# Designed miniproteins, single chains: the designs that were tried, part 98

Each design is a single chain, and the fold is of that chain. pLDDT is the mean over its residues in the fold that is shown.

## One batch from the design tools (miniprotein)

Design m3622
Fold by ESMFold2-Fast:
Structure m3622 (fold): chain A 85 residues (1-85)
Amino acid sequence: SMKREEQRRLIAEFAALYREGAPGERLSELARRLVELGATPREVAELARELGVPLDVTRILVGMVGALSDRIEEAEEVIRELEEE
């Protein structure tokens, strides 16, 4: 779907910008766009895994999406699951 493809693109861009040392404001803008597309912390973690995004980057992105979408508890559960694998 177009929505899932855009979510994948934003996650890949987030990972690239994080690696380049981009400011938190720019990273938050990408996370906010993911929330606007209806992405949940769990969906973001799933897509990041499919894209081969490093776990440290995925944890930060999942946390940002959780905070911006008022899904902090879900984000914490997802991050715990990622750290136990």
Scores: mean pLDDT 87

Design m3623
Fold by ESMFold2-Fast:
Structure m3623 (fold): chain A 69 residues (1-69)
Amino acid sequence: SSLKKKILELIGEILRIIGEIFDLEKELEEAKKKGDEEKAKEIEEKIKELEKRRKELLEELRKLEKELE
């Protein structure tokens, strides 16, 4: 089913974003340890953008899952 495939692809994309956020959170801790406030803010902005995208994809996933019910 094309709908089922789209759901699996969305799940894959969400997992990739989660992984990228995890990597950036590690970079954020390193920036904070070094006292690099400017770099820390840049990383926080990137995390915020990815969190927004993750939320949007999760909303799409919920709508598609409801269509399978």
Scores: mean pLDDT 86

Design m3624
Fold by ESMFold2-Fast:
Structure m3624 (fold): chain A 88 residues (1-88)
Amino acid sequence: DLFEGLERAVYEQLSPYLPDEEARRIAARVAEYATWAASDPNLTPEQVATGAALVTRRLLREAGRASVAKEVSQAVRDAVLALLEAAR
């Protein structure tokens, strides 16, 4: 299941920086976005991964984690892109 794979990959990037419950909540929301975006045949994996990174950065800033938002969102972008490329 693409959603479960994306949720796990995003969670692994968030878990060093966030409490477990917060990391799982954010990972689920990012995975929902990435799964939806990946179903659009007009979007490239790079565009989907960039969108997931932007969602991650927004959610981290809203959670008061602005100091790690750039680093973590980049790691999420890389993880989402790698998973989507492997699914080709």
Scores: mean pLDDT 88

Design m3625
Fold by ESMFold2-Fast:
Structure m3625 (fold): chain A 64 residues (1-64)
Amino acid sequence: SKEEAEKLYNEGLALYKQGKFLEAREKFEEAIKVDPNFKEAHEALGKVLEEMGELEKAKEYYEK
């Protein structure tokens, strides 16, 4: 479970570095579904949402 969340998070980071923000977002959302307390995944999802211009939604994921 935790290892699965970390794998999804790392896949999301790789996609993010490639500028594939929609795909990165999906991976970070999946990581959070597997581990809802995965703070790094919440922060990464917030970052992706900022890059996509979804500023209000991004704020919901920071400090979560």
Scores: mean pLDDT 82

Design m3626
Fold by ESMFold2-Fast:
Structure m3626 (fold): chain A 56 residues (1-56)
Amino acid sequence: MSEEQREALLAEAKALFAADPTDQAAVRALHARISEVTDDDEADRLLLEAYLEVQD
């Protein structure tokens, strides 16, 4: 995964959590997309990073 791809996915995750953090289907779909370009562990970290940044 490139740095530009990571920044784009992080921005998409932040927008998702800002709109509806309870949309489990959308969160799962985004996790699957991130996992395809990296791995499950990095996908979990990216989604957690986005969630924590939105909570501030």
Scores: mean pLDDT 81

Design m3627
Fold by ESMFold2-Fast:
Structure m3627 (fold): chain A 65 residues (1-65)
Amino acid sequence: MKESQAAALDTAAGIVLAASRTGDVSPEEAYRQAEELIAKVKELGYEPTPSVLADLERLRAEAAA
């Protein structure tokens, strides 16, 4: 099911973003991985959760510095 696949990808993006906060993954690497996962969610016709999008935008700013 596309919905189940999109939910799994969104969850994976959230995990990657959380790993960046604990120092397990750099902000730059976490941003790249989460961006790819979020792009796939959108390609399936679903929207990422607002909290995941907010965390992605925060890491985007950190990775660009």
Scores: mean pLDDT 78

Design m3628
Fold by ESMFold2-Fast:
Structure m3628 (fold): chain A 73 residues (1-73)
Amino acid sequence: MEEELEKYKEKALEDIKKLKELIKENKLNLSEEKREEALKLLEEAEEKIKKAKSVEEIHEIVGELQEELAKLF
């Protein structure tokens, strides 16, 4: 089941990378301060996902990220 975990990590990291690009290009119409906060949250989530040992942990990390990002919007 390591292959399944690797696929979930890859997809989650790709999704985060896409969000980081959208934020950097200001396509979400955020203030500079909110963009910096969002990028920091995304970077912290990337590191947690890389260290995750189960699909369940990845779901928890993504859920927490979504909650934190919602506070900025």
Scores: mean pLDDT 79

Design m3629
Fold by ESMFold2-Fast:
Structure m3629 (fold): chain A 78 residues (1-78)
Amino acid sequence: MSKEEIEEEVELSLLRMQLSVLKLAIEKGTISKEEAIKELEKLIERLEELIKTAKDERVKREAEELLEEAKKLLEEVK
């Protein structure tokens, strides 16, 4: 496993964790609608970058799935 492959997997794992935490915060009402939108837009941007730059096809696929989930959540909170 190369340094680049490790970086892709770490980024994907961090983004997945961030989405999970954000979902929980939205469900619990611990985050405002405006803050949730801002954080989701940041997460979407990072996922789009990962999809463009990732060399691992599995990382790309999982990032695309996570991107779809984040976009759906963004539409729900708007």
Scores: mean pLDDT 83

Design m3630
Fold by ESMFold2-Fast:
Structure m3630 (fold): chain A 71 residues (1-71)
Amino acid sequence: SVEEKIAELEKEIKEIVESAQKQLEPLREKFKATPRGSPEQEALWKEMEKILKETQRKLKELYEEKKKLEA
């Protein structure tokens, strides 16, 4: 059913968000503890940016699919 497909998409969205938060949490804490302008800080920023961009891409795809089912 449409309702079952929407529920699965909502579950997948939640899992992606929770996974991203779990990955970003330790990186953000380490970033705050790292000296400003250090190579380590730059590497942490790039890793966080990569995770955020991948997460945003996946969420956009799922939200578009959900929108089509709700129409």
Scores: mean pLDDT 85

Design m3631
Fold by ESMFold2-Fast:
Order: sequence, then C-alpha cells, then structure tokens
Structure m3631 (fold): chain A 59 residues (1-59)
Amino acid sequence: MSTVVFKDGTEAKVDADLAGKAFQVVRHEGDKTVITAAGKEAHVTGAKPAIGTVGKITK
C-alpha cells in the first residue's frame, strides 16, 4: 500500500498500483470516499473531498 497526499494536504492509504495516477472522486459510501484512478475504483478513508474533486495520487 502507498500513502497518498491529496493536493489539500489530506493523506490517505491506497493501492500502490495507483501511485502517480490521476484520480476523481465519484461518490461517498458512508464514511468512505470512492475514487477512480487508472480505470479502477478505490476506497479512501479519513478524507472526504467533494464529489467531482480531481487530482493526482503522489507516490
């Protein structure tokens, strides 16, 4: 797993395969944020950016 820092300084843990990929927030599922990156969906906890937020996953 990789620790990812969003542009606003929020940190989240994601799959290492998503490091360096562009992401978009597509929905919220309870306390989780769902993003798409590299054609895959990933669940992020701890961060709850607005739906439609885009950015780049840092390595």
Scores: mean pLDDT 70

Design m3632
Fold by ESMFold2-Fast:
Structure m3632 (fold): chain A 81 residues (1-81)
Amino acid sequence: SMELHRQAIKRGALEVEELVRKASKDPSYTEKAIEGLEQLAEFARRSGFDESARLAEEALEAVRKGDYEKAIELARKVAEL
């Protein structure tokens, strides 16, 4: 159901926000944050949540550039959709 997929995306977004926050303080979490964002973007895309997927992809690029503040903001936006 679309509602179950929406709830899964919201939980995933909250989880990756935590991982990005941890990565901003400890680089050992960076790979987990990247993996979480890749999984979130793929799941959102496959589920037809194109805006959630786009925001997760932008957050992924932000993490790769070391812009953790932007990545946290974008992950929050996914959780609020």
Scores: mean pLDDT 89

Design m3633
Fold by ESMFold2-Fast:
Structure m3633 (fold): chain A 55 residues (1-55)
Amino acid sequence: SAAAEARRYAREGERLASQGRYEEAVEKFRKALELDPEYARARWNLAEAEEGLAR
């Protein structure tokens, strides 16, 4: 399902962000939100990863 795929992408993004790989993490979180736009956790994680890139 789209919801299950969105969760998979969000988990991959979280792993990448924990490794400091913020550009790749942003791509994964964007994919999660394309599949589930209401996925609040992925939206918050995307914002945090984008801040990681800006600093």
Scores: mean pLDDT 84

Design m3634
Fold by ESMFold2-Fast:
Structure m3634 (fold): chain A 83 residues (1-83)
Amino acid sequence: PSKEQIDAEIKFALVLIDAAVQRIAENLPLGEYTKEIVEVAIKTAERLGYPEFAEIFRKELEEDPENAFDRAVKKMNELIKKL
């Protein structure tokens, strides 16, 4: 991966970690936050200039909202490995 892609991935991961920590701190059921976390991931990827990552999250959210985050992260990592 390029340095720019690695930097964006780190920023992306930090946003997702922050969202996960917030969810845990609020003691809300994990399932209730799955869609919100995916939506935050989509917005973050778009803002950072990685529409391909945003598209992965969008497609997974449409197919299976409950498992969308885990599936999208796996596909995103597979895409990065091809670089």
Scores: mean pLDDT 67

Design m3635
Fold by ESMFold2-Fast:
Structure m3635 (fold): chain A 87 residues (1-87)
Amino acid sequence: MSIEEKLLHVAIEMGIFAKENNLKEVLELAMEALRALREGDLEKAAEYLRKAIEKIKEVLPTLSEEDQKAAEKLIEEAERVLEELEK
């Protein structure tokens, strides 16, 4: 899987998670990341995904135990993909 495909996958998963948990700011950031990916701007997509991760971390203590675990897995996947992009 290409780095672009990995970023796309993470952005889609973040969008779904945000929609299911009514996290409007995270959803908007995920949508902006998807737009940047469509334009071929991987650096801009990464910036939006990093902002989305920060917003998820801020709300993490307010989520259910199940949603916290889902968010933690999503953050780990996203951070791994972003680290791969920086190499």
Scores: mean pLDDT 85

Design m3636
Fold by ESMFold2-Fast:
Structure m3636 (fold): chain A 42 residues (1-42)
Amino acid sequence: MKEIIELHIKMVSYIDDARRGKYSEAFKKALEYAKKIVELLK
């Protein structure tokens, strides 16, 4: 499903931003996208 792939790419991007210390919101954004992926896989 295209949506799952797009959500995964966004999640990875925010994880990378969090690792680089770009902003604290990156952790929250990564988690939000992870939850969306899990919901679609139910």
Scores: mean pLDDT 74

Design m3637
Fold by ESMFold2-Fast:
Structure m3637 (fold): chain A 61 residues (1-61)
Amino acid sequence: SAEVEARARELLRREGLPEEALPAVLAEAEALARAFGYDEVREGHLRLAVEIVRIDLEAEK
């Protein structure tokens, strides 16, 4: 949803991550929600997805 995407962008800015990471964060959040039996992305899924993507990006340096 537009709300989920807007919140994901806010979290990326807060963590100093590039906006180009947005698709990866959204995909990870959706995967996490499905894995835990949710039909929609929750705030916790977004926060965890941002942390996972941050770790992956830092590991590539």
Scores: mean pLDDT 83

Design m3638
Fold by ESMFold2-Fast:
Structure m3638 (fold): chain A 81 residues (1-81)
Amino acid sequence: SIEDVWKELIELFKKYNVPIEAEAAVGLGVALAREGRLEEARRMFEKAKEIVLNDKSLSEEEKKKLVELIDELERLLREEA
């Protein structure tokens, strides 16, 4: 479910000490998508992925896992619209 993927993503952001701006971007993306503002939501998810991919403290495997969860969350939200 959207809730389950979102909760897993937040848990991993906290576990990996990802900047709060990534969590904020994903949260805003979810809110925008649920309002049917899919283009604005996509920009927020893209911002979250950019933060993750530019984080030098994360391993390649951790970055891949986080990006895959962000992409899955975006896909699920798009299908609900």
Scores: mean pLDDT 86

Design m3639
Fold by ESMFold2-Fast:
Structure m3639 (fold): chain A 74 residues (1-74)
Amino acid sequence: DAHDLFSRGLLLASEGRLDEAARLFEEARRLYEEAGDTEMVRLTDEMLRIIREIKDPDEAAMEMIRLGARYLRS
C-alpha cells in the first residue's frame, strides 16, 4: 500500500538511510498519483525535495518527520 511505503520511507529517513527512503517515496508517489490522491502526491514530492535540497541528513530527516506527522493519524 502507498501509505505503508510512505511510513517505511519516513522510518528509513529517521535512520539516515536517505537513498532507501527516496526509493520508497518515489514508489509511494506513483501509487498515490494512480489513486488520484493529490494531497499525498504533493506531500511525497516535498519529502523527495527535502532529500535532494538538504545536504545534512539529520536536518533532512527532522524536516521530513515534521511534515509527515501532520498527515499521520494517531
Scores: mean pLDDT 79

Design m3640
Fold by ESMFold2-Fast:
Structure m3640 (fold): chain A 58 residues (1-58)
Amino acid sequence: MLAERLRERLEEEGFPQEIIDKILAVAERENALEDELERLERIRELKEKVEEKLKEKQ
């Protein structure tokens, strides 16, 4: 389900469970789950790039 994917992405971004639950509830009611997933995928990709560079320096 899209909601499960969004929850997983939000957890990877470091959001607390309470905030994740609220975001999921709002996104589902507003039918914006796909839009939120797309935004988080972009943020996650950027995060991975940054982490890769940080590990390379050590």
Scores: mean pLDDT 70

Design m3641
Fold by ESMFold2-Fast:
Structure m3641 (fold): chain A 68 residues (1-68)
Amino acid sequence: MKEEILKESDDSLVTMARSVGTLHGTPLDGRYQELLTRSIIAERRGDLKTAEELRRRAEELERRLAEA
């Protein structure tokens, strides 16, 4: 299950992933990388519902990028 105690650590990892994505692409690439990273973290923690929601958000963003 999701643990609030580790929220700050996860947030740091997500911030780094977003920065790397943005540096190598557009701000949207940074957001996509952030969502994927959050999804992987949630899945590894056993929070499958959160991981699925984050994947869905990433897919939605990817679709928007394809339409742009």
Scores: mean pLDDT 68

Design m3642
Fold by ESMFold2-Fast:
Structure m3642 (fold): chain A 55 residues (1-55)
Amino acid sequence: ASCSLELEVNGSQSKLTCDKVTIVLKDGSTKTYTGTVLIDPSKVKSVSVSGKLEW
């Protein structure tokens, strides 16, 4: 899957668009998303994407 990461210019959140992404938060919870997600990067422990990353 292809991923796009956008940073908000004046915010504390990042926009992440992927076919499928799993985000692990610092509180130990996990969330799975498809499409575009707004996430506070200070609360994220790790990000895992499903599929093929090309750059």
Scores: mean pLDDT 61

Design m3643
Fold by ESMFold2-Fast:
Structure m3643 (fold): chain A 59 residues (1-59)
Amino acid sequence: DLLEKIKELAKELIEMGKNRAPVDEAEEKLVELMELIDKLDKKTQEEVRKLMIELGEKA
């Protein structure tokens, strides 16, 4: 499930931020996340965008 994998990857990025992981490692995860989002239909992309905004606001 692409949506589930995107959520897991977004969570990993947040955890990497908390753990102060190297920027290059975080960038690789971000690129993978963007590639997965591009494979989704427009409606699901909008839902993922809203989820990411919500996660960012809580950080």
Scores: mean pLDDT 72

Design m3644
Fold by ESMFold2-Fast:
Structure m3644 (fold): chain A 58 residues (1-58)
Amino acid sequence: GAKEEAIKELAKLLAKHNGVDEKLVEKRIKEINPSIEELLGLLETLDPELAKELEKKL
């Protein structure tokens, strides 16, 4: 679903920026269980164009 897609994209960006494993970041985000709004807010800070594309798909 849309939330799952946002989690994957955020995990990919955070893993790339911090030099850590994408799967571990994805697992951590899922444990926190953030809202769609929280995920989009974080994505907009890191990659505003990607955040807009994901928001259009929601």
Scores: mean pLDDT 79

Design m3645
Fold by ESMFold2-Fast:
Formats: C-alpha cells, sequence, structure tokens
Structure m3645 (fold): chain A 88 residues (1-88)
C-alpha cells in the first residue's frame, strides 16, 4: 500500500530540482523522483545500474551515505522517512 509523506525542507529542496513542489507525495513518487534526479545528474554506476553513487553530492549529504542500492527498497524507504513525515 502506498504511503503518503510530507518531505522536510531539506528533502523538498532536492525534489524541487525536478520541479516537484507539491506539499505531499506517495513514497513511490519520492523514490521515482530521486531515481530520475540521480540519472539526470549522472550518478548511476555504469558497472551496476541498480547502484547510485552519492559521495560529494547534496543527495549524499542529505541521506548521510556514499552510495545507494536501488534493489534495497526497504533501505531506500528508511532513508527517505528520516526526512519525511508519514500522513496517517
Amino acid sequence: MDRLVIPDPALAAVLAELGLTRPSYTLRDVMGGLRRLAERQGLVDPEDPSVILLAGTPLGELFGVDRLDWRDVEGVEALILRHATVVP
């Protein structure tokens, strides 16, 4: 079931780079937006397209990680939820 989330100001600023300026999104929409941002910024590992290289990027600073494995859906969701409030 898709969860509705409200990004904090730091995550909202990252999403705004994609033109995503709504007050709330589904968790799926946030994940899709972050994936598109990583692809647009050339952060996808050419040797493994499921891995995003974040070292020295604003997204890496936001999440406090140097890389993400997009196959780890639960891990990616947990990182997003540190910067978003779940709507009940």
Scores: mean pLDDT 78

Design m3646
Fold by ESMFold2-Fast:
Structure m3646 (fold): chain A 74 residues (1-74)
Amino acid sequence: DEEKEKEIFEKLLKFLRELGAEEAAELLEELVELYKKGAPREKIEEVGRRAEEILAKAVKENPEKAAALSKAAS
């Protein structure tokens, strides 16, 4: 479901920006555009993996803020 995927990505983008992880938010926006363009799976997987790694680092660096934002988003 494309609409459900968009909703998930939008919530994640908001979460990342509130964490101050703007670079990860930009990579996720790039990932959505790659999906729309029908880019090769390898490219989509590469960008997705990079975004996931940056998100993991942002959460580790800001665990209290990440917990507060996760509670607010739920």
Scores: mean pLDDT 73

Design m3648
Fold by ESMFold2-Fast:
Structure m3648 (fold): chain A 135 residues (1-135)
Amino acid sequence: SLDLQTAENLADVARALAGQGDYEKAIEYAEKAIELAKGKSPKVEAEALIILGRAYGLQGDIEEAEKYYKKAIELDPELSTRAYIELAKVYEDAGDLEKAIEYYQKARDIQEKQGNSETVSQLDKRIQQLQQQLS
């Protein structure tokens, strides 16, 4: 529908704005995308929720970032690996290494069940590096 195409376009603009460091506008555009996608496309709504989580995380608003990443996972479980990795990175950048390890482990366990050995190896290396920083 025209609403869904507009929602996808707004989400793309929000993603670009977040990449440019314009987090306030990224949030505004992502929220508009969610409003248009709500009840029509869980996939588009979940993708916009990931952008919200990313924008809040990059602003250092960890509680809001976690809230939106978790909502995206509930709406589209296929985004779980990406959402957990991005959330782990938010906690890592905040210096909460224990929480970062927890979310990297959640992403790892999903990828292990899917047989993605290369991604599991990359996550295991990151987890090991963070665990060494806690010792």
Scores: mean pLDDT 90

Design m3649
Fold by ESMFold2-Fast:
Structure m3649 (fold): chain A 73 residues (1-73)
Amino acid sequence: HMERDLENLTLASEVGAEAYRMALKAGLSREQAEQVAIHAANVALDALDAGMTPEEARRKALEHAQKLIEELK
């Protein structure tokens, strides 16, 4: 359980960092990029809790991050 929790937190952290970089590259402020990163991390954790694979969770999280970026532009 603890090993799995650590893997899930690592994925959420990685996907959050990627979403943050995507947001900054899209021209969003640091504050908006932080919102996108937190949103992506939460989507990844929710997807993992729902039984999705790490690959599926990452894709879903980044898709949601991209949608939020477009809304904030």
Scores: mean pLDDT 85

Design m3650
Fold by ESMFold2-Fast:
Structure m3650 (fold): chain A 67 residues (1-67)
Amino acid sequence: SQDALAKKAEELLKEAKKYIEQGNIDEAQKLVMKASLIVSKIKDIKTKQKLLDEIVKLNREIAKKQR
């Protein structure tokens, strides 16, 4: 279901944030990539945009820790 996809993406992004905080950037990046693939399957524009905004935010945090 669409709701299950949204929930799974949210869980992956929350886990990615924890790995960013721990300095495990490689694992965080993998989780964000998995979430991005799930978000691509979401049809609801509002839900999709909210999750894409979180992905952008986490990718910025990852980029800061790689430099």
Scores: mean pLDDT 86

Design m3651
Fold by ESMFold2-Fast:
Structure m3651 (fold): chain A 79 residues (1-79)
Amino acid sequence: DDAALQALVDGASAARTAMNAKIEAGDREGFQAALATYQALMDGALAVLRPRLSPEQYAELRKAVDGELATLQAAVDAA
């Protein structure tokens, strides 16, 4: 269901926005909690997509998620 997937993606975007706000506030503990929520939502979206994806498509999405997590960690390290 594309609507259910969109809701998970929207939730992940909201969690990412919350993470950015925590970084700006210097709240590293709040950031780590929000990052855990974001990771869970992304894993949920990948699980919904898995039956519809080839192994190659799944690997690409996994790589994109890992890339976003690396970017978020770099932002914390730069603060």
Scores: mean pLDDT 77

Design m3652
Fold by ESMFold2-Fast:
Structure m3652 (fold): chain A 69 residues (1-69)
Amino acid sequence: SLMRTFARTTAEALIEEARKLDPKNPRVEEAEKLLEEGRKLKDSREAMKKYLEAANLALKTVQEILDEK
């Protein structure tokens, strides 16, 4: 699915940016685990849900780091 690929790629990009800002943040590791769970799912809709959850967690982590200075 094209939409599944876009969701996965978006999650990967956000996780990579979060990792660059704080490579040891445990929430980045949690987001990576959600991304891998999505990769193992055959159902595109369920996989996209996992990818979006991973992307949202990574984005929230980035926002918190920037807010903390």
Scores: mean pLDDT 83

Design m3653
Fold by ESMFold2-Fast:
Structure m3653 (fold): chain A 75 residues (1-75)
Amino acid sequence: SLEEGRRILERFRKDFELLKEEVIKSGRLEEAIEALKRGLKELDKLKKEYPELEEEIEKLKEEIKETIEELEKKL
């Protein structure tokens, strides 16, 4: 259902926010980048399953990609 898709997307957003907080505290940049890249692949799968959520998913993917770029600049 669309509601289930929204619940999964909300979980991805919460996990993303937690990862940002953890990388600030730990400094584990390479592990964070790896986890974010895995998240992008999972969001691509979610987009195929719930095409109605494409716009919201693409927006989150853009935020994740920007975060990856910021973290890679610190390496």
Scores: mean pLDDT 86

Design m3654
Fold by ESMFold2-Fast:
Structure m3654 (fold): chain A 97 residues (1-97)
Amino acid sequence: MVKITIDVRLPGSASDEEIERKLAEMIEDIKKTAEELGVKVINIEVSPPEERDGVKYVTITIEAEVPSQEALNKLIEAALLGAAKVGLVDSVKVEEL
């Protein structure tokens, strides 16, 4: 089991509605990629927006059972690609559970 945590800085020019739509698209893309890779997604969670020094962030947490290192690497790539469509990826953490 793995836990992937991504902090995303939200663009100041985007509406809340646009961000919510992009987050929903990201979750669906990650789920589809996981299914294609034989990855069992346990949980995908997005935090409420948090303001830090006038900038908004969201934290994306993915918990999954991965069959191989190759599947894990592709899942991380898909998650980062999806997060990059929402905003600027500030940090990524990967933990084995």
Scores: mean pLDDT 84

Design m3655
Fold by ESMFold2-Fast:
Structure m3655 (fold): chain A 70 residues (1-70)
Amino acid sequence: MKEEALKLLGEIGRAIREGDIEKAKEALERLYEMGVISEEELKEIVEAIERGDYEKAERLLKRIALKILS
């Protein structure tokens, strides 16, 4: 599970950098279904991505990665 979650976080970061918002949302949805992120975290990151606030999205993804690694 942790390895899959980190892989999905990498996919999300790459999708954001490439402007593939659909792919980023799909990977986020999978993290949510795995129980890695809460509904609130999913909503915050999706809102940041949809607004083009990639700095906020990156910060939120880093926070999740630290939570997975602890």
Scores: mean pLDDT 82

Design m3656
Fold by ESMFold2-Fast:
Structure m3656 (fold): chain A 65 residues (1-65)
Amino acid sequence: SGVDFLLRSSRLALQRGQQVRRDLTTQAQQNPDQRDDLLQQGDRQTRGYLGAARNLRNNARLVSQ
């Protein structure tokens, strides 16, 4: 169903955001000279994925009505 697709897509967006944050945090630990830039990049990308997940979940709610 459309709802199932949107909910799965929302979950994948959350998982991708968590993975990007973890990867960039690890890179920041390995690259002290670039630490602040990498952590800031991770924050921006994580916020993007959280926004996408929220929109997909909201659309699932609308389709369910």
Scores: mean pLDDT 83

Design m3657
Fold by ESMFold2-Fast:
Structure m3657 (fold): chain A 70 residues (1-70)
Amino acid sequence: MVDELVERARQVVEEAFKAIDEGNIDEAVKLLQEAARIYRELVEMKAPREVLGQVVDEITEVAKKLKEKS
């Protein structure tokens, strides 16, 4: 269900921020890829635009922080 994917996306994003803070860049990249995969599933399920916007904003923030640390 959409709610389960949204919860998973939030968990993956939080874990990605932890990985970046710990200097585990390889793990952060894998988690960012997983978050992007979940986002694609949400798009295919036609999740509300508000939900999609929240998830993409979170992914974008992870990507920005990762680029700054790389």
Scores: mean pLDDT 82

Design m3659
Fold by ESMFold2-Fast:
Structure m3659 (fold): chain A 76 residues (1-76)
Amino acid sequence: TDEAQRTARQLADLVSSLDLSPEARRLLGEASDAAFAGDVDRAVELAREAGKLAGLSPEQEQQIIDLLTALGRASA
C-alpha cells in the first residue's frame, strides 16, 4: 500500500505537469482506479485513450503507462 501510494503520487505529479482536458483527466482517473484494482490491462487501455484524446507524445504516454503498470503491481 505504501508503494502503491508513492506510485500514485508520482502519477498524479506527472498528470499535473501536463495540460490535459477534463475528459483526459477523467480517463486517467479511471485508469488509476483500474490499476489500484489490479486490472493493469484495463488501466493501459484507458491511458492510451487519454493519450490520444490529449495529443500526448509517445514518451509521455509511455511514462503514464509505466507508472500505471507499477501501481497495479504494487496494489496486487
Scores: mean pLDDT 81

